# Designed miniproteins, single chains: the designs that were tried, part 32

Each design is a single chain, and the fold is of that chain. pLDDT is the mean over its residues in the fold that is shown.

## One batch from the design tools (miniprotein)

Design m1160
Fold by ESMFold2-Fast:
Structure m1160 (fold): chain A 80 residues (1-80)
Amino acid sequence: SEKVEILIEALKSKDEEVVIRAAIGLGAIGDERAVEPLLETLKELSEKSEKIREALIEALKQIGDKRTEEPLKELEKKFK
């Protein structure tokens, strides 16, 4: 879907609210194509914003792809 590609591009926005809304949309769609872009955004922005971090984690959990297991486990060790 072209909508998935537009939302993936929106993850690169400088506007925190746009990134959060893009993550929510990608999680709701559940398309596995979003997994790698969401993980890359999480790696780049997780230390900069708690709101973005939470939105990205929720989106990845909602998609439920096995590629998310180890990155989310490592992130939990850092932020607990």
Scores: mean pLDDT 81

Design m1161
Fold by ESMFold2-Fast:
Structure m1161 (fold): chain A 62 residues (1-62)
Amino acid sequence: MSAEDYAPFVLAAIERLGGKATKDQIIELLPHSISETMASNALRYLLSIGKLKVEDGKYVLV
Protein backbone atom coordinates (compact mmCIF):
# COMPACT_ATOMS: atom_id res chain seq x y z
CA MET A 1 0.00 0.00 0.00
CA SER A 2 1.36 3.43 -0.99
CA ALA A 3 1.43 6.38 1.43
CA GLU A 4 0.53 8.57 -1.58
CA ASP A 5 -2.87 6.81 -1.84
CA TYR A 6 -3.81 7.90 1.70
CA ALA A 7 -2.24 11.38 1.62
CA PRO A 8 -5.35 13.13 0.13
CA PHE A 9 -7.55 11.70 2.93
CA VAL A 10 -5.12 12.92 5.61
CA LEU A 11 -4.93 16.40 4.03
CA ALA A 12 -8.75 16.60 3.83
CA ALA A 13 -9.03 15.59 7.51
CA ILE A 14 -6.58 18.33 8.60
CA GLU A 15 -8.44 20.90 6.43
CA ARG A 16 -11.74 19.92 8.12
CA LEU A 17 -10.04 20.40 11.51
CA GLY A 18 -9.07 23.99 10.55
CA GLY A 19 -5.62 23.29 9.06
CA LYS A 20 -4.01 22.12 12.34
CA ALA A 21 -4.56 18.77 14.11
CA THR A 22 -3.03 16.19 16.42
CA LYS A 23 -2.45 12.67 15.05
CA ASP A 24 -5.32 11.36 17.22
CA GLN A 25 -7.76 13.97 15.83
CA ILE A 26 -6.76 13.03 12.26
CA ILE A 27 -7.22 9.28 12.95
CA GLU A 28 -10.70 9.90 14.48
CA LEU A 29 -11.82 11.72 11.30
CA LEU A 30 -10.41 9.14 8.83
CA PRO A 31 -12.48 6.19 7.51
CA HIS A 32 -12.10 3.03 9.65
CA SER A 33 -10.51 1.33 6.59
CA ILE A 34 -7.44 3.58 7.07
CA SER A 35 -5.38 2.22 9.98
CA GLU A 36 -3.14 4.21 12.35
CA THR A 37 -0.12 2.73 10.52
CA MET A 38 -1.44 3.92 7.13
CA ALA A 39 -2.19 7.38 8.56
CA SER A 40 1.33 7.57 10.09
CA ASN A 41 2.90 6.61 6.73
CA ALA A 42 0.83 9.27 4.90
CA LEU A 43 1.82 11.91 7.51
CA ARG A 44 5.54 11.04 7.07
CA TYR A 45 5.15 11.27 3.29
CA LEU A 46 3.42 14.69 3.50
CA LEU A 47 6.14 15.99 5.87
CA SER A 48 8.86 14.72 3.46
CA ILE A 49 7.35 16.67 0.49
CA GLY A 50 6.79 19.84 2.56
CA LYS A 51 2.95 19.88 2.54
CA LEU A 52 2.84 19.58 6.34
CA LYS A 53 4.92 20.83 9.25
CA VAL A 54 4.89 19.95 12.97
CA GLU A 55 4.19 22.76 15.45
CA ASP A 56 3.64 22.12 19.19
CA GLY A 57 2.87 18.41 18.60
CA LYS A 58 0.33 19.21 15.85
CA TYR A 59 0.39 18.73 12.08
CA VAL A 60 -0.13 22.05 10.26
CA LEU A 61 -0.88 22.68 6.57
CA VAL A 62 1.83 24.64 4.72
Scores: mean pLDDT 81

Design m1162
Fold by ESMFold2-Fast:
Structure m1162 (fold): chain A 59 residues (1-59)
Amino acid sequence: MEISEEDVEELLRLFREQLAAGKSPVEAIRAVKKFAEEKGLDPNEAIEAMALRLAREQA
């Protein structure tokens, strides 16, 4: 229920790995959501936290 910075880092790493493997952003997001569910995290909250982190990096 509570997403830590470590969880966000792990989700972001998975997202970047999926993109590096040639997967689309949609496929990468799908993989991150599945991983979050397996960890007992809320997948929507996980995607929001990751998106906020990515937005900060693009600034």
Scores: mean pLDDT 78

Design m1163
Fold by ESMFold2-Fast:
Structure m1163 (fold): chain A 65 residues (1-65)
Amino acid sequence: ELKVGDIVEAIEDYEARGADELSLKKGDLVEVLEVLSDEWVVAKSLKTGEEGIVPKSVLRIVKKG
């Protein structure tokens, strides 16, 4: 499963619903910073440098950390 340090790709768009969440567009690359639960991670956008919470369901591993 996803681990801290993994580089993952957004497989669909995700719209942030709060200030602590990260919006993603399909194809965006992010680094996993923290695994919060079975469903959620804290991720950092490699495009913008922004950090926030995103659902694991919209992510797929590109490079293992």
Scores: mean pLDDT 81

Design m1164
Fold by ESMFold2-Fast:
Structure m1164 (fold): chain A 110 residues (1-110)
Amino acid sequence: MLTDAEAEEEVRNGRRLVEEARKEKDVSRAASLLSAAGIYAAIARLGGLTREADLVMGEVYRVTGEISYSLGDYDSAVKYYRLAARYFERAGDAAGAARAREEAEKVEAE
């Protein structure tokens, strides 16, 4: 299976693609980058970096929620923010989980 160094590189690849997706103006291209980030997170999880993989998936779904919100798809934005919160909870990132829940609650209040 993956070495620790290889699994850590897959986490870095996932995070890089999430940041690229945030800057991407083309929704289809952003979605492709986020899908690739999810694959890197899955590979990192196979290498034993479950916490780090869950953190990357939290970031993937948070950005997906941001894109959905920007497109006026508020129902999808809420679902993705809630999914992001669950992944951040699994990763032990209480602050990330709280932020994602606040974004979901804010959208539901609109």
Scores: mean pLDDT 88

Design m1165
Fold by ESMFold2-Fast:
Structure m1165 (fold): chain A 58 residues (1-58)
Amino acid sequence: SMEEKVRKEAVEKLKKIDEEFAKWGKEHPNPTLEERLELIRRRGEAYDKVMEEYKKKL
């Protein structure tokens, strides 16, 4: 169904975001508090974008 397709697209986009941030974690093994807060903010923004696109397609 179209709903299943839209859900799968959202899940794949979230996985790509998780992979990007996992890579960042490997490159930054001892992040500062500032870097950690920035990471949290960027991840939240990326997730929100995916979820807004998901909602618009349903």
Scores: mean pLDDT 84

Design m1166
Fold by ESMFold2-Fast:
Structure m1166 (fold): chain A 58 residues (1-58)
Amino acid sequence: SSLQQQIAAVDAEIARERARLAELEARGASDTDIGVVQVRIAVLETVRRILQKKLAES
């Protein structure tokens, strides 16, 4: 897949995980469950930054 398509896919995953985080917080989920989703978002945002850098270098 192109770098632009990979970035779009990561953006979609981030949006889904952020929606999940908001729902967990609204439901009073455990700090552990919330923390797991926050870590997933942080990893995805790091991947997005790496892909954006590669796109800028292309």
Scores: mean pLDDT 89

Design m1167
Fold by ESMFold2-Fast:
Order: C-alpha cells, then structure tokens, then sequence
Structure m1167 (fold): chain A 59 residues (1-59)
C-alpha cells in the first residue's frame, strides 16, 4: 500500500509528479531528484539545499 512507501520516496514522487520504483538505488533516486530540480524554476540555492537533504535522507 501507499502507507508502506518510505517517506523519502513519497517526497521524490511529489517533486517529480510521477511514481518512483521502490527498487531504485539511492543513486538513481538522487538522479531523479536532480532531473526534477533542473526542470524547476527554483533558485540554485534552493535546488542545492533540497538535493543535499535528499542525499542525506537516502544515505
């Protein structure tokens, strides 16, 4: 169920607007976050902070 999904995956899915495979590696998940941030209109500082937080959460 969706309740069994790790919180970090749900945050990535919200950012992407699409599902993330549960079997994706931390590196693949970070690549998806970077892709989503590159497509956003957020400042570089905000993008760097978000990416750093996801990197920490996926470590």
Amino acid sequence: SLEDRPPVLREIEILLGRPVPLDASPEEKLALVEEALDKSDLSQEAKDLILAQFREALA
Scores: mean pLDDT 71

Design m1168
Fold by ESMFold2-Fast:
Structure m1168 (fold): chain A 61 residues (1-61)
Amino acid sequence: SAMEEQLKKNKEIVANSVAQIRLEQYQKKNPDRVLSPEEVAKIKEEIKKEVLEMIEEMLKG
């Protein structure tokens, strides 16, 4: 159904948004530190994985 597709898209959007916000917060606290593209990608993937797992637990109970 349309709701199932929307939930899938929403999970991905939320996970990406959380990862981006956490990286921005890190950069705000450490303005003199530059993360490499590899470090950014790894951090984003780690946060996305955790967020997706939390969302799945919330939806499944």
Scores: mean pLDDT 77

Design m1169
Fold by ESMFold2-Fast:
Structure m1169 (fold): chain A 59 residues (1-59)
Amino acid sequence: SEIEKLVEEAREVARELERLGHPTIARIVEAEARKLRDGSIEDLRKLVENARRYVEELK
């Protein structure tokens, strides 16, 4: 499903954040994705987009 795909994408971004030395932010992203899984697909999509933007800024 779209929700499962977005949760997996959030987990991938969280792993990248952890690899870049930001485990606290990675933990927040994972926690927020779990919370949003039962809520809003739009908010989950925004979470993934914002987290990816942050990763690109850190590279």
Scores: mean pLDDT 82

Design m1170
Fold by ESMFold2-Fast:
Structure m1170 (fold): chain A 55 residues (1-55)
Amino acid sequence: MDLKLKAIDLANEKLAAYMDASPKPLSSEERLELLNKLYDEELARLEEEAKRAQA
């Protein structure tokens, strides 16, 4: 599976869970910022795990 595709899927799942748990609705800007942050974090983690798996 492509790591970028997996990172996007995981980021969207985390965003959805956060929004469901949040007592206040997020603005469009807040949603985009959070999604970008989650995507970057998941992608970096997946790339590090892939490098470790090669060792």
Scores: mean pLDDT 79

Design m1172
Fold by ESMFold2-Fast:
Structure m1172 (fold): chain A 60 residues (1-60)
Amino acid sequence: SEKEQIESGLEWIEEKAEELSKTNPEAAEKLRKLAEEIKKNNYSPEEMAEKWYELLLELQ
């Protein structure tokens, strides 16, 4: 269950990075770094959501 939530969240982040790669490569790189951080640090779904929300605020 938690692994499935993390996998779904990572897929979402990677899809957003791909969308942004042509128009905003800096934002795409930040998203890819977030995905690697999530994988490396074994974040919970809640921690992943929090980090994603922080990045969305930065990209506004």
Scores: mean pLDDT 78

Design m1173
Fold by ESMFold2-Fast:
Structure m1173 (fold): chain A 59 residues (1-59)
Amino acid sequence: LPSDDVLQQLFSLVGKYLDALQKGNYEEALKYAKEAAEIMLKAGASQEDADDFENSAKP
């Protein structure tokens, strides 16, 4: 299960992801989604959950 530090990193990446989406910068948004997915995997999330998060960034 994720520590408070991991959760803070995830919230930061979600903020950057949303900012990139609002700017229409889908490539940057996908990058942040991928980084968040990698953190989720390290915290014990399933590969499917990580893939869903990354795929949700695609238009």
Scores: mean pLDDT 71

Design m1174
Fold by ESMFold2-Fast:
Structure m1174 (fold): chain A 91 residues (1-91)
Amino acid sequence: SKLAEAALRVAELYAELARAAGDDEAAERIRELGEEMARAIEEGDWERAEELNEEIVRLAREAMAAASPETVAAARAALRPRWEALIAEAE
């Protein structure tokens, strides 16, 4: 489904943000959770999809909080065009 594809793309952006912040382990876990979230969406399990999305956001936030402010700024700058592309598609 298009929604499952969109969810996977958002999870991929969070994973790249975690990696850019220096947390490769969090990035890998976010990708795994993204695949689980896409599967939950395809199965119509919205409660599980929401739970998985919360964990993805938490892991990305923790990775950014552990990084230096300079690293966080660089990571956000590098990924801004990809976030802007997703927002443009939603319009």
Scores: mean pLDDT 83

Design m1175
Fold by ESMFold2-Fast:
Structure m1175 (fold): chain A 61 residues (1-61)
Amino acid sequence: SNIEKGAELAKKAGELAKQGKAEEAKKMARDGSRYFEAAGDRGAAATILGFGEKEAEKAAK
């Protein structure tokens, strides 16, 4: 389902962030947010998208 796919991508984004791969984590988070949005879960979509943006900002500082 779209919600399960979004959760899988969100988990992968978290793993990439732990590895210091902030840009890859951001891309994965964005893809995950698209699946959550397709499932109608705008809150989950906004949360994971924000996580990815935050990780990229931390890496840029």
Scores: mean pLDDT 81

Design m1176
Fold by ESMFold2-Fast:
Structure m1176 (fold): chain A 72 residues (1-72)
Amino acid sequence: MQIVAFTAAAPSAASREEVEAIVAGHGGELLTFHNDDRSFVVVARVPRDRLDALAAALEKVSGVTLERTVLR
């Protein structure tokens, strides 16, 4: 398991419910969700082997390119 932050300095179309479902679908747990007119931030605990698939799914639902930072 890894704790990873996915961030964009841009508005996102994603809802908390959509993000939580996507994270759970990838075997992870949503730790933090923030979405406003300036930024989109998701922090999740996720299996290491699912990280790339989760990143792609979050970019698709958010409509923005995400910066990925491994925290733990």
Scores: mean pLDDT 81

Design m1177
Fold by ESMFold2-Fast:
Structure m1177 (fold): chain A 98 residues (1-98)
Amino acid sequence: MTPEEQEKKLKELVDEIARLVEEKASREEIKRKIRELLSLIKDPRRLSDEALDYAIDLIEPLAKELTEKIEKNQAPIPLSEVYRRAVMEALREALERL
């Protein structure tokens, strides 16, 4: 894949993970998509089920925190963008704990 195609697929996977969290999809489905994302970025760290559960549990609280900050600053950001940022931050925190 070209770097541009890889970046596009990365964004699509993050958006899909965000959508699954918003829709209250099964944790197993969300974990599967996170593993696909990690494989795409060639991260050699295999997140345990516990680390993935930790990341998933962070997404909703982070989305709420981001929404509150955005509303206070009156910056119009779509809900999908809020969840995308929450997913990326949750994964970063989970990876830092390894």
Scores: mean pLDDT 74

Design m1178
Fold by ESMFold2-Fast:
Structure m1178 (fold): chain A 73 residues (1-73)
Amino acid sequence: IDAQIAQVQQMYNQGRLSAQSYTYAVNRVRAWSTSGITVADMVQFGRDMRANGISDDDRGIIGDIFVQAFQSQ
């Protein structure tokens, strides 16, 4: 989780993520740090990002980071 937050922070610092996308991703990941991540959580996260107007590019970047987090659990 901390490693994934650091990757999201790095992408934001490089200008590769918007402030909206960065804030959304960090808040979602912190919620998962106490409960763990399920496949249903990952599917819902993708849907919620689309519903909140997160761009296709930002969703791809965030999705790749958090799929790695899910696979490491």
Scores: mean pLDDT 72

Design m1179
Fold by ESMFold2-Fast:
Structure m1179 (fold): chain A 57 residues (1-57)
Amino acid sequence: SEKKKLIEKIIEEGVELAKGGVPLEDVEERIRAKLRSLGFSEEEIEKAVEEVRKRVE
């Protein structure tokens, strides 16, 4: 539950950055780096990045 809250917060922060004009590639790199540093799996990281893309579209 806490891990799910943390990943959701990071996704929301990424979406706000992209909507604020940060290039999507930079947002994706930031999300991958942050989630990786927090010990998330590559599968969880890619799902988070895909979710950011969906919410920005």
Scores: mean pLDDT 85

Design m1180
Fold by ESMFold2-Fast:
Structure m1180 (fold): chain A 83 residues (1-83)
Amino acid sequence: SLEEELEELEKELEELEKEIEEAKEKKDKELAEKILEKLRELRKRIMELLKKLEDRELILRAIGLILRVIGLEIDVEKLLEEL
């Protein structure tokens, strides 16, 4: 179902949030660069899913998830400038 696909994308974002903390602790520039690419790809996948959604609550969840991903992209880009 589309709800299950959205839940999978939410779990992938939670895994990336943990990887970001690891990159910060280790000051690992290569890991941070890989995470940024994964975040950009995840955002594209969420936007593609959003085009298929008809349920208002699922649409709002997907939009919220996109905003969370964009926030993390900004955080990782700032981290990369400091590494």
Scores: mean pLDDT 89

Design m1181
Fold by ESMFold2-Fast:
Structure m1181 (fold): chain A 61 residues (1-61)
Amino acid sequence: SPEEEFEKLKAELDKLMDELGVPEGVRQEVHRGLEFLKEQDPELALRTAKLIVDYLKKKLA
């Protein structure tokens, strides 16, 4: 489901941010922003999470 996909992407995003040394406060703000976006537009929130995950994966390569 989109809900399950979003939760998996948030978990992956947090792991990637941790690997890149993103401070905890910044990670919390990113998660807050995605949850806020989900309340407004769940489809856009899902696409945004996917884009951020893809971007961070490229940064780790």
Scores: mean pLDDT 83

Design m1182
Fold by ESMFold2-Fast:
Structure m1182 (fold): chain A 58 residues (1-58)
Amino acid sequence: SEMDRLAAASRLAAEMVRAGERDVERIAERLQREAGVDPETARRIATVAAQALTQRAE
């Protein structure tokens, strides 16, 4: 389902950010390939994941 794909994409984006990925375009590309989300949705999820990391800066 669409919700399952969105959940998978969000988890993958968080995983990539935790692993040190900072390039929103690279995150979005991976979400499209592995989670099957469209380019606009992938970019949105990647951006949110990257922004969350900025707010958690120690």
Scores: mean pLDDT 77

Design m1183
Fold by ESMFold2-Fast:
Structure m1183 (fold): chain A 100 residues (1-100)
Amino acid sequence: ADSDPAVFELEVAVALLEIALTLAKKYGREDPEASARLIEKYGDLVAEKLESLGLTDEAKRIRELAQKAAEAFRAGNVEEGIKYLSEAVDLANAVLERLR
């Protein structure tokens, strides 16, 4: 109960990362650099909110997945980028379910 505002901020951050995934699926081939930057920005935001909740291991994993996704997009490996970003979104949602 005392973490409800921090959980809400995490929910918003995860929703933004899900938007980044939707945009990467649609535009990642045309603008991989913009997709990579958006993934890094919202991946870092999710990780920051997880760290604020004491979830340091999950925060580290989200940063690793977001970095791998961004690097894959910059290398032209759009499908691999989508895979890593989807794994980051799935992990973040699994954490949100655990916090209920």
Scores: mean pLDDT 87

Design m1184
Fold by ESMFold2-Fast:
Structure m1184 (fold): chain A 77 residues (1-77)
Amino acid sequence: SMEELREKIEKGKEYYKKGLKYYEEGKYEKALEAYDKAIKLYEEVFKNAEDEELKKEAFENLVKTSVEKLKVIVESL
């Protein structure tokens, strides 16, 4: 349902926040795990959403989280 997809966006945002906190703490592995969980939720919403606004929100959050994930990967090189 649309409500279930909105709940997935909110859950994704929580994982995104956890990822940021882990990154700030230097816990890079945990940050990556949190970002991957957020990305998976946003991908599910983007794939399944019929509503264009919800699809757009999912895509914007997916891109934002992917950029933060790349920062962690570069930092761990």
Scores: mean pLDDT 90

Design m1185
Fold by ESMFold2-Fast:
Structure m1185 (fold): chain A 95 residues (1-95)
Amino acid sequence: ALAALVGGLAALAGGLAALAGGGRGGLAGGIAGVLGGAGAIFVALKLGNALEAGIAALAGGLAALAGGLAAGSAGGVAGGIAGIVGGAAGIAVGA
């Protein structure tokens, strides 16, 4: 669960950075990244399920990466990559 929690936090931060960068892709990817990251944090803290938290962090990280690329936000890209890595680690532990 810890890897998924860190991935969720990274996806949340990347999503916020993508939102700040603006544009339609930045807004859509940023919102999705924030929601996926928050969902991963919630699942990791409340349910302790590493697989579900990892999937949410992976989805949030991918959305933050896409939003960051669309907005030209280095923070969105970095947070997205970290969210993908943390989510993948959570899935591997949960599976």
Scores: mean pLDDT 71

Design m1186
Fold by ESMFold2-Fast:
Structure m1186 (fold): chain A 92 residues (1-92)
Amino acid sequence: SEEEIEEYAKSLFEHFKEKMKLAGKEKELEELLKEVAEKFGISKEEAEELFAKALLYLQAEDTGNEEIVEYLDSEKIKEVAEKLKKFLKEIN
């Protein structure tokens, strides 16, 4: 369901934030969130929600979950997912 997808995305993002904190990459993540918020003219909270959906989108593509990919199929989510892929390459 949509509600379950939203809750799962939020949980996935909270785990990602903790992972970034443990890796000493909190500032880099905060700057990326700020960049997304400024680019789309949205709040920090809305940018975090968009990031959560982008993380879930990437996981769904990797696992072949077509239902979730179709549900999250938006240009904004795909753009944030591409930024997230670049971010992950830079920190690894």
Scores: mean pLDDT 82

Design m1187
Fold by ESMFold2-Fast:
Structure m1187 (fold): chain A 79 residues (1-79)
Amino acid sequence: VEELIEKGRRAAEEGDYEKALEYYEKAALEAIEAGDYERAAEALELAAEVLEAAGDREGAARARGLAEKLRALAEAQRA
């Protein structure tokens, strides 16, 4: 997951938003499969930042909404 997030950050720094989103999406899915909802939320927040930078405000809002739900799920797992 961390490696995919770092690859996404590098792609975003290069202005390759499409590649950055692909890496963040893979990171989120891998984290969900591992039950790591906190990391999945982190990847979606990073995806939202890229979507906003690319001008996709609706996509960014959806990604943030999903990240918030995943953070709530992570908190519930610790209860």
Scores: mean pLDDT 82

Design m1188
Fold by ESMFold2-Fast:
Structure m1188 (fold): chain A 64 residues (1-64)
Amino acid sequence: KEELIERAKRLLDLAEKYGTPEQVERVKELYERILELAKQGAPDEEIQALVDEMARIVLEALNA
C-alpha cells in the first residue's frame, strides 16, 4: 500500500511539471481519493485502479 501511495505522489509531481491546469487538478483529485481510501483500509486493487488512471493522465501530458 505504501508503494502505491509513493507512485501516486511521483505521478502528481510529474503532472505538476508537464500537465495542463485541468490535468493537474484531476491528478490532485485522484491523489486525495487514494489517500482517503488508504485510510479506510480499501483493497490494494481499488487503489491501483486510481493510480493507473493518474498514470494515463500523466502519459497524455508527456505525449503532448
Scores: mean pLDDT 82

Design m1189
Fold by ESMFold2-Fast:
Structure m1189 (fold): chain A 71 residues (1-71)
Amino acid sequence: SAADLIAAGARALRAGDYEGAVALFEAALAAATTPEQKAAALWGLARAHERLGRPEAAAEARARLDEVLGV
């Protein structure tokens, strides 16, 4: 489920597995059925990309998060 993938992504972030976190949060976005699930996955993507030194990818995730939160 999206919730399980979000939880797995959060664990990957805590473990320092930022590339794994990106994959898990991308999968969570694909599985998400609610705005809350999409927002959680996008927040995680932004954090993972920031940790990987990918400012443009992090900004894209934040822009998508703002869109979800604005609806």
Scores: mean pLDDT 86

Design m1190
Fold by ESMFold2-Fast:
Structure m1190 (fold): chain A 67 residues (1-67)
Amino acid sequence: SEEKKKLEEEAAGYQSGLDFKARLTGEEVKPLKKPKKKIFSGFSTGYALRHSPEELAEKAKEYVDKI
C-alpha cells in the first residue's frame, strides 16, 4: 500500500495547493494557459506550483486514477 499512499500524498498535495490558491484569492480568475507545453516528469512539486489550477487538478486526477 506504499504506492497507494504515495499517490494519495501527491494528489493531496496538488489539491491542497489548488484549494489554498482559491481561498487566498477569494475570486474566480481565468487560469493562464502556458504558451507552449514542455516535457515535464510531473515528479516535482515545482511542476504543480508553476501550472494553473487546471493543471493541478489534472495532475491530482492522474494520481488518484492510479490508485
Scores: mean pLDDT 55

Design m1191
Fold by ESMFold2-Fast:
Structure m1191 (fold): chain A 62 residues (1-62)
Amino acid sequence: SLKVKAAQLYTAAAILEAGADFEEELARKSKDPEKAEEYRERAEELRRQAEELKEEAEELEK
């Protein structure tokens, strides 16, 4: 079912966004500026991937 696949993609996107929130928290708490930057870059990549999954889910619902 396309609706089931869309729901799974939204769930995967939510998990990626939670991962991004976690990476941002690690960046905020990091005492190493280089490590803080790496965590922020990982968070940005996870949010980008989540957006792609949400767009794919939206396309399946059309």
Scores: mean pLDDT 89

Design m1192
Fold by ESMFold2-Fast:
Structure m1192 (fold): chain A 66 residues (1-66)
Amino acid sequence: MKFTLTLSGTPEKQIALVLRLLGNPLATVTPSGPTIYVVTLSGTAEAIEALVSELQSDPLATVTEV
């Protein structure tokens, strides 16, 4: 699964969120702009759904499926 992540909030909060994604072995994060990241997820459908749901629930993150 592939989606575009747009981050808001303070630089510290944005960095913390990106570090959480980089620490996840299912996620590949590619910078696409100053606050925009392309995230590619691999693994089981259940694991992908759980991670996407977590990101969609974060008020600092806007998730748009590609």
Scores: mean pLDDT 76

Design m1193
Fold by ESMFold2-Fast:
Structure m1193 (fold): chain A 58 residues (1-58)
Amino acid sequence: SPEELVREIERALRNGDKEALQKALEKLDSISPEEWRKLDPGTRRRVRRARNRARAAL
């Protein structure tokens, strides 16, 4: 789920685990635009924030 991916990214960031960060980003990129649109606004915001933080850390 998108919320699990956010938690995975946050955990990887805390641990400096770049391999886990890359895998989580790949999973986020697999979310279709249609599925993305169906997420509530709070979840979409959290996913975008986590994605941006992960990319900045790589």
Scores: mean pLDDT 79

Design m1194
Fold by ESMFold2-Fast:
Structure m1194 (fold): chain A 117 residues (1-117)
Amino acid sequence: GPVTALVEVEVKVPPEKADEAYRRIQAALDETAQRILSRPGVRRAVVEVRKEGDTITAFALVEGDSPETVAEAVGELIDAIREAAKGYEMKVRVRASTPELAERIRELHPDAEVEVV
């Protein structure tokens, strides 16, 4: 079957900055997902951003042909969120379909909480 990762990123921002941060994160994810989808071996890249009070949650689902391809795509999505959310508290969680994918994501983003599902 396809290699799959589900990414969840929580960003905590002051309430007065939440709308600005939400727009920046959404724009960064939409742009990055479009770029990733154009790559050989990427089958799916779907992103969603939610805002609740002082918390912004970004979701990304990436499906591809190999752990390497999916890990690179996930790494770029996380980097895009980190840049857009610069200066704010951020938590990254990833659910990976294979152990190899999980290990590759941990190497790219050591601060991420990565589990195999």
Scores: mean pLDDT 89

Design m1195
Fold by ESMFold2-Fast:
Structure m1195 (fold): chain A 64 residues (1-64)
Amino acid sequence: MKAVLVAVGLSEEEAKKLAEELKKKYGFDEVEIIIVEDVETAKELARKLLKETDKTVIPVGEIK
């Protein structure tokens, strides 16, 4: 299975660490990392990816 990690406000190092944890815990073959600056952009990307792909979309970051 493939996954996309949409990270809001995380460093590249933090996002990579989470991607590795997801591979170990859930058995994803591939985790694509996308770092965005705000929650609104993350929501738009998540909606688009869910519509266009069979990949699991995982949004993480600071939620108000």
Scores: mean pLDDT 74

Design m1196
Fold by ESMFold2-Fast:
Structure m1196 (fold): chain A 58 residues (1-58)
Amino acid sequence: MLKEEIEKRAPEIKSVRDMVKFAEELAKKYNIPFSEVLRLLTEVLAKKQKEEIEKKKK
């Protein structure tokens, strides 16, 4: 659920500040350490970045 919500809303994150704020909200909402939520967020964003790099390489 948490990871799914992160994946769905990750495209709405327009800056690092938004990412941190979103991670704080999720940490509070799901009662999970901020560091864990941030790690999941960075994992999802890394996946998106990898996909974008692959496409741009074209």
Scores: mean pLDDT 74

Design m1197
Fold by ESMFold2-Fast:
Structure m1197 (fold): chain A 60 residues (1-60)
Amino acid sequence: AAAAQARAGARGDEAMKRVLKFKELWENGDKTLEEIAKETGISVETVERVKQAFEDFDAQ
């Protein structure tokens, strides 16, 4: 069967790939949040939330 719904396909794998790309760019430290958002294809607001999640994880 074909799944071609416009808002389908949100599993974990695609989000994980973008999160790992964000972490790599964030650890490099040479890029702004806006540049990271462009590189990962994520909005700046989402990049900020991902950053906060990593900080919360590290703070535990």
Scores: mean pLDDT 67

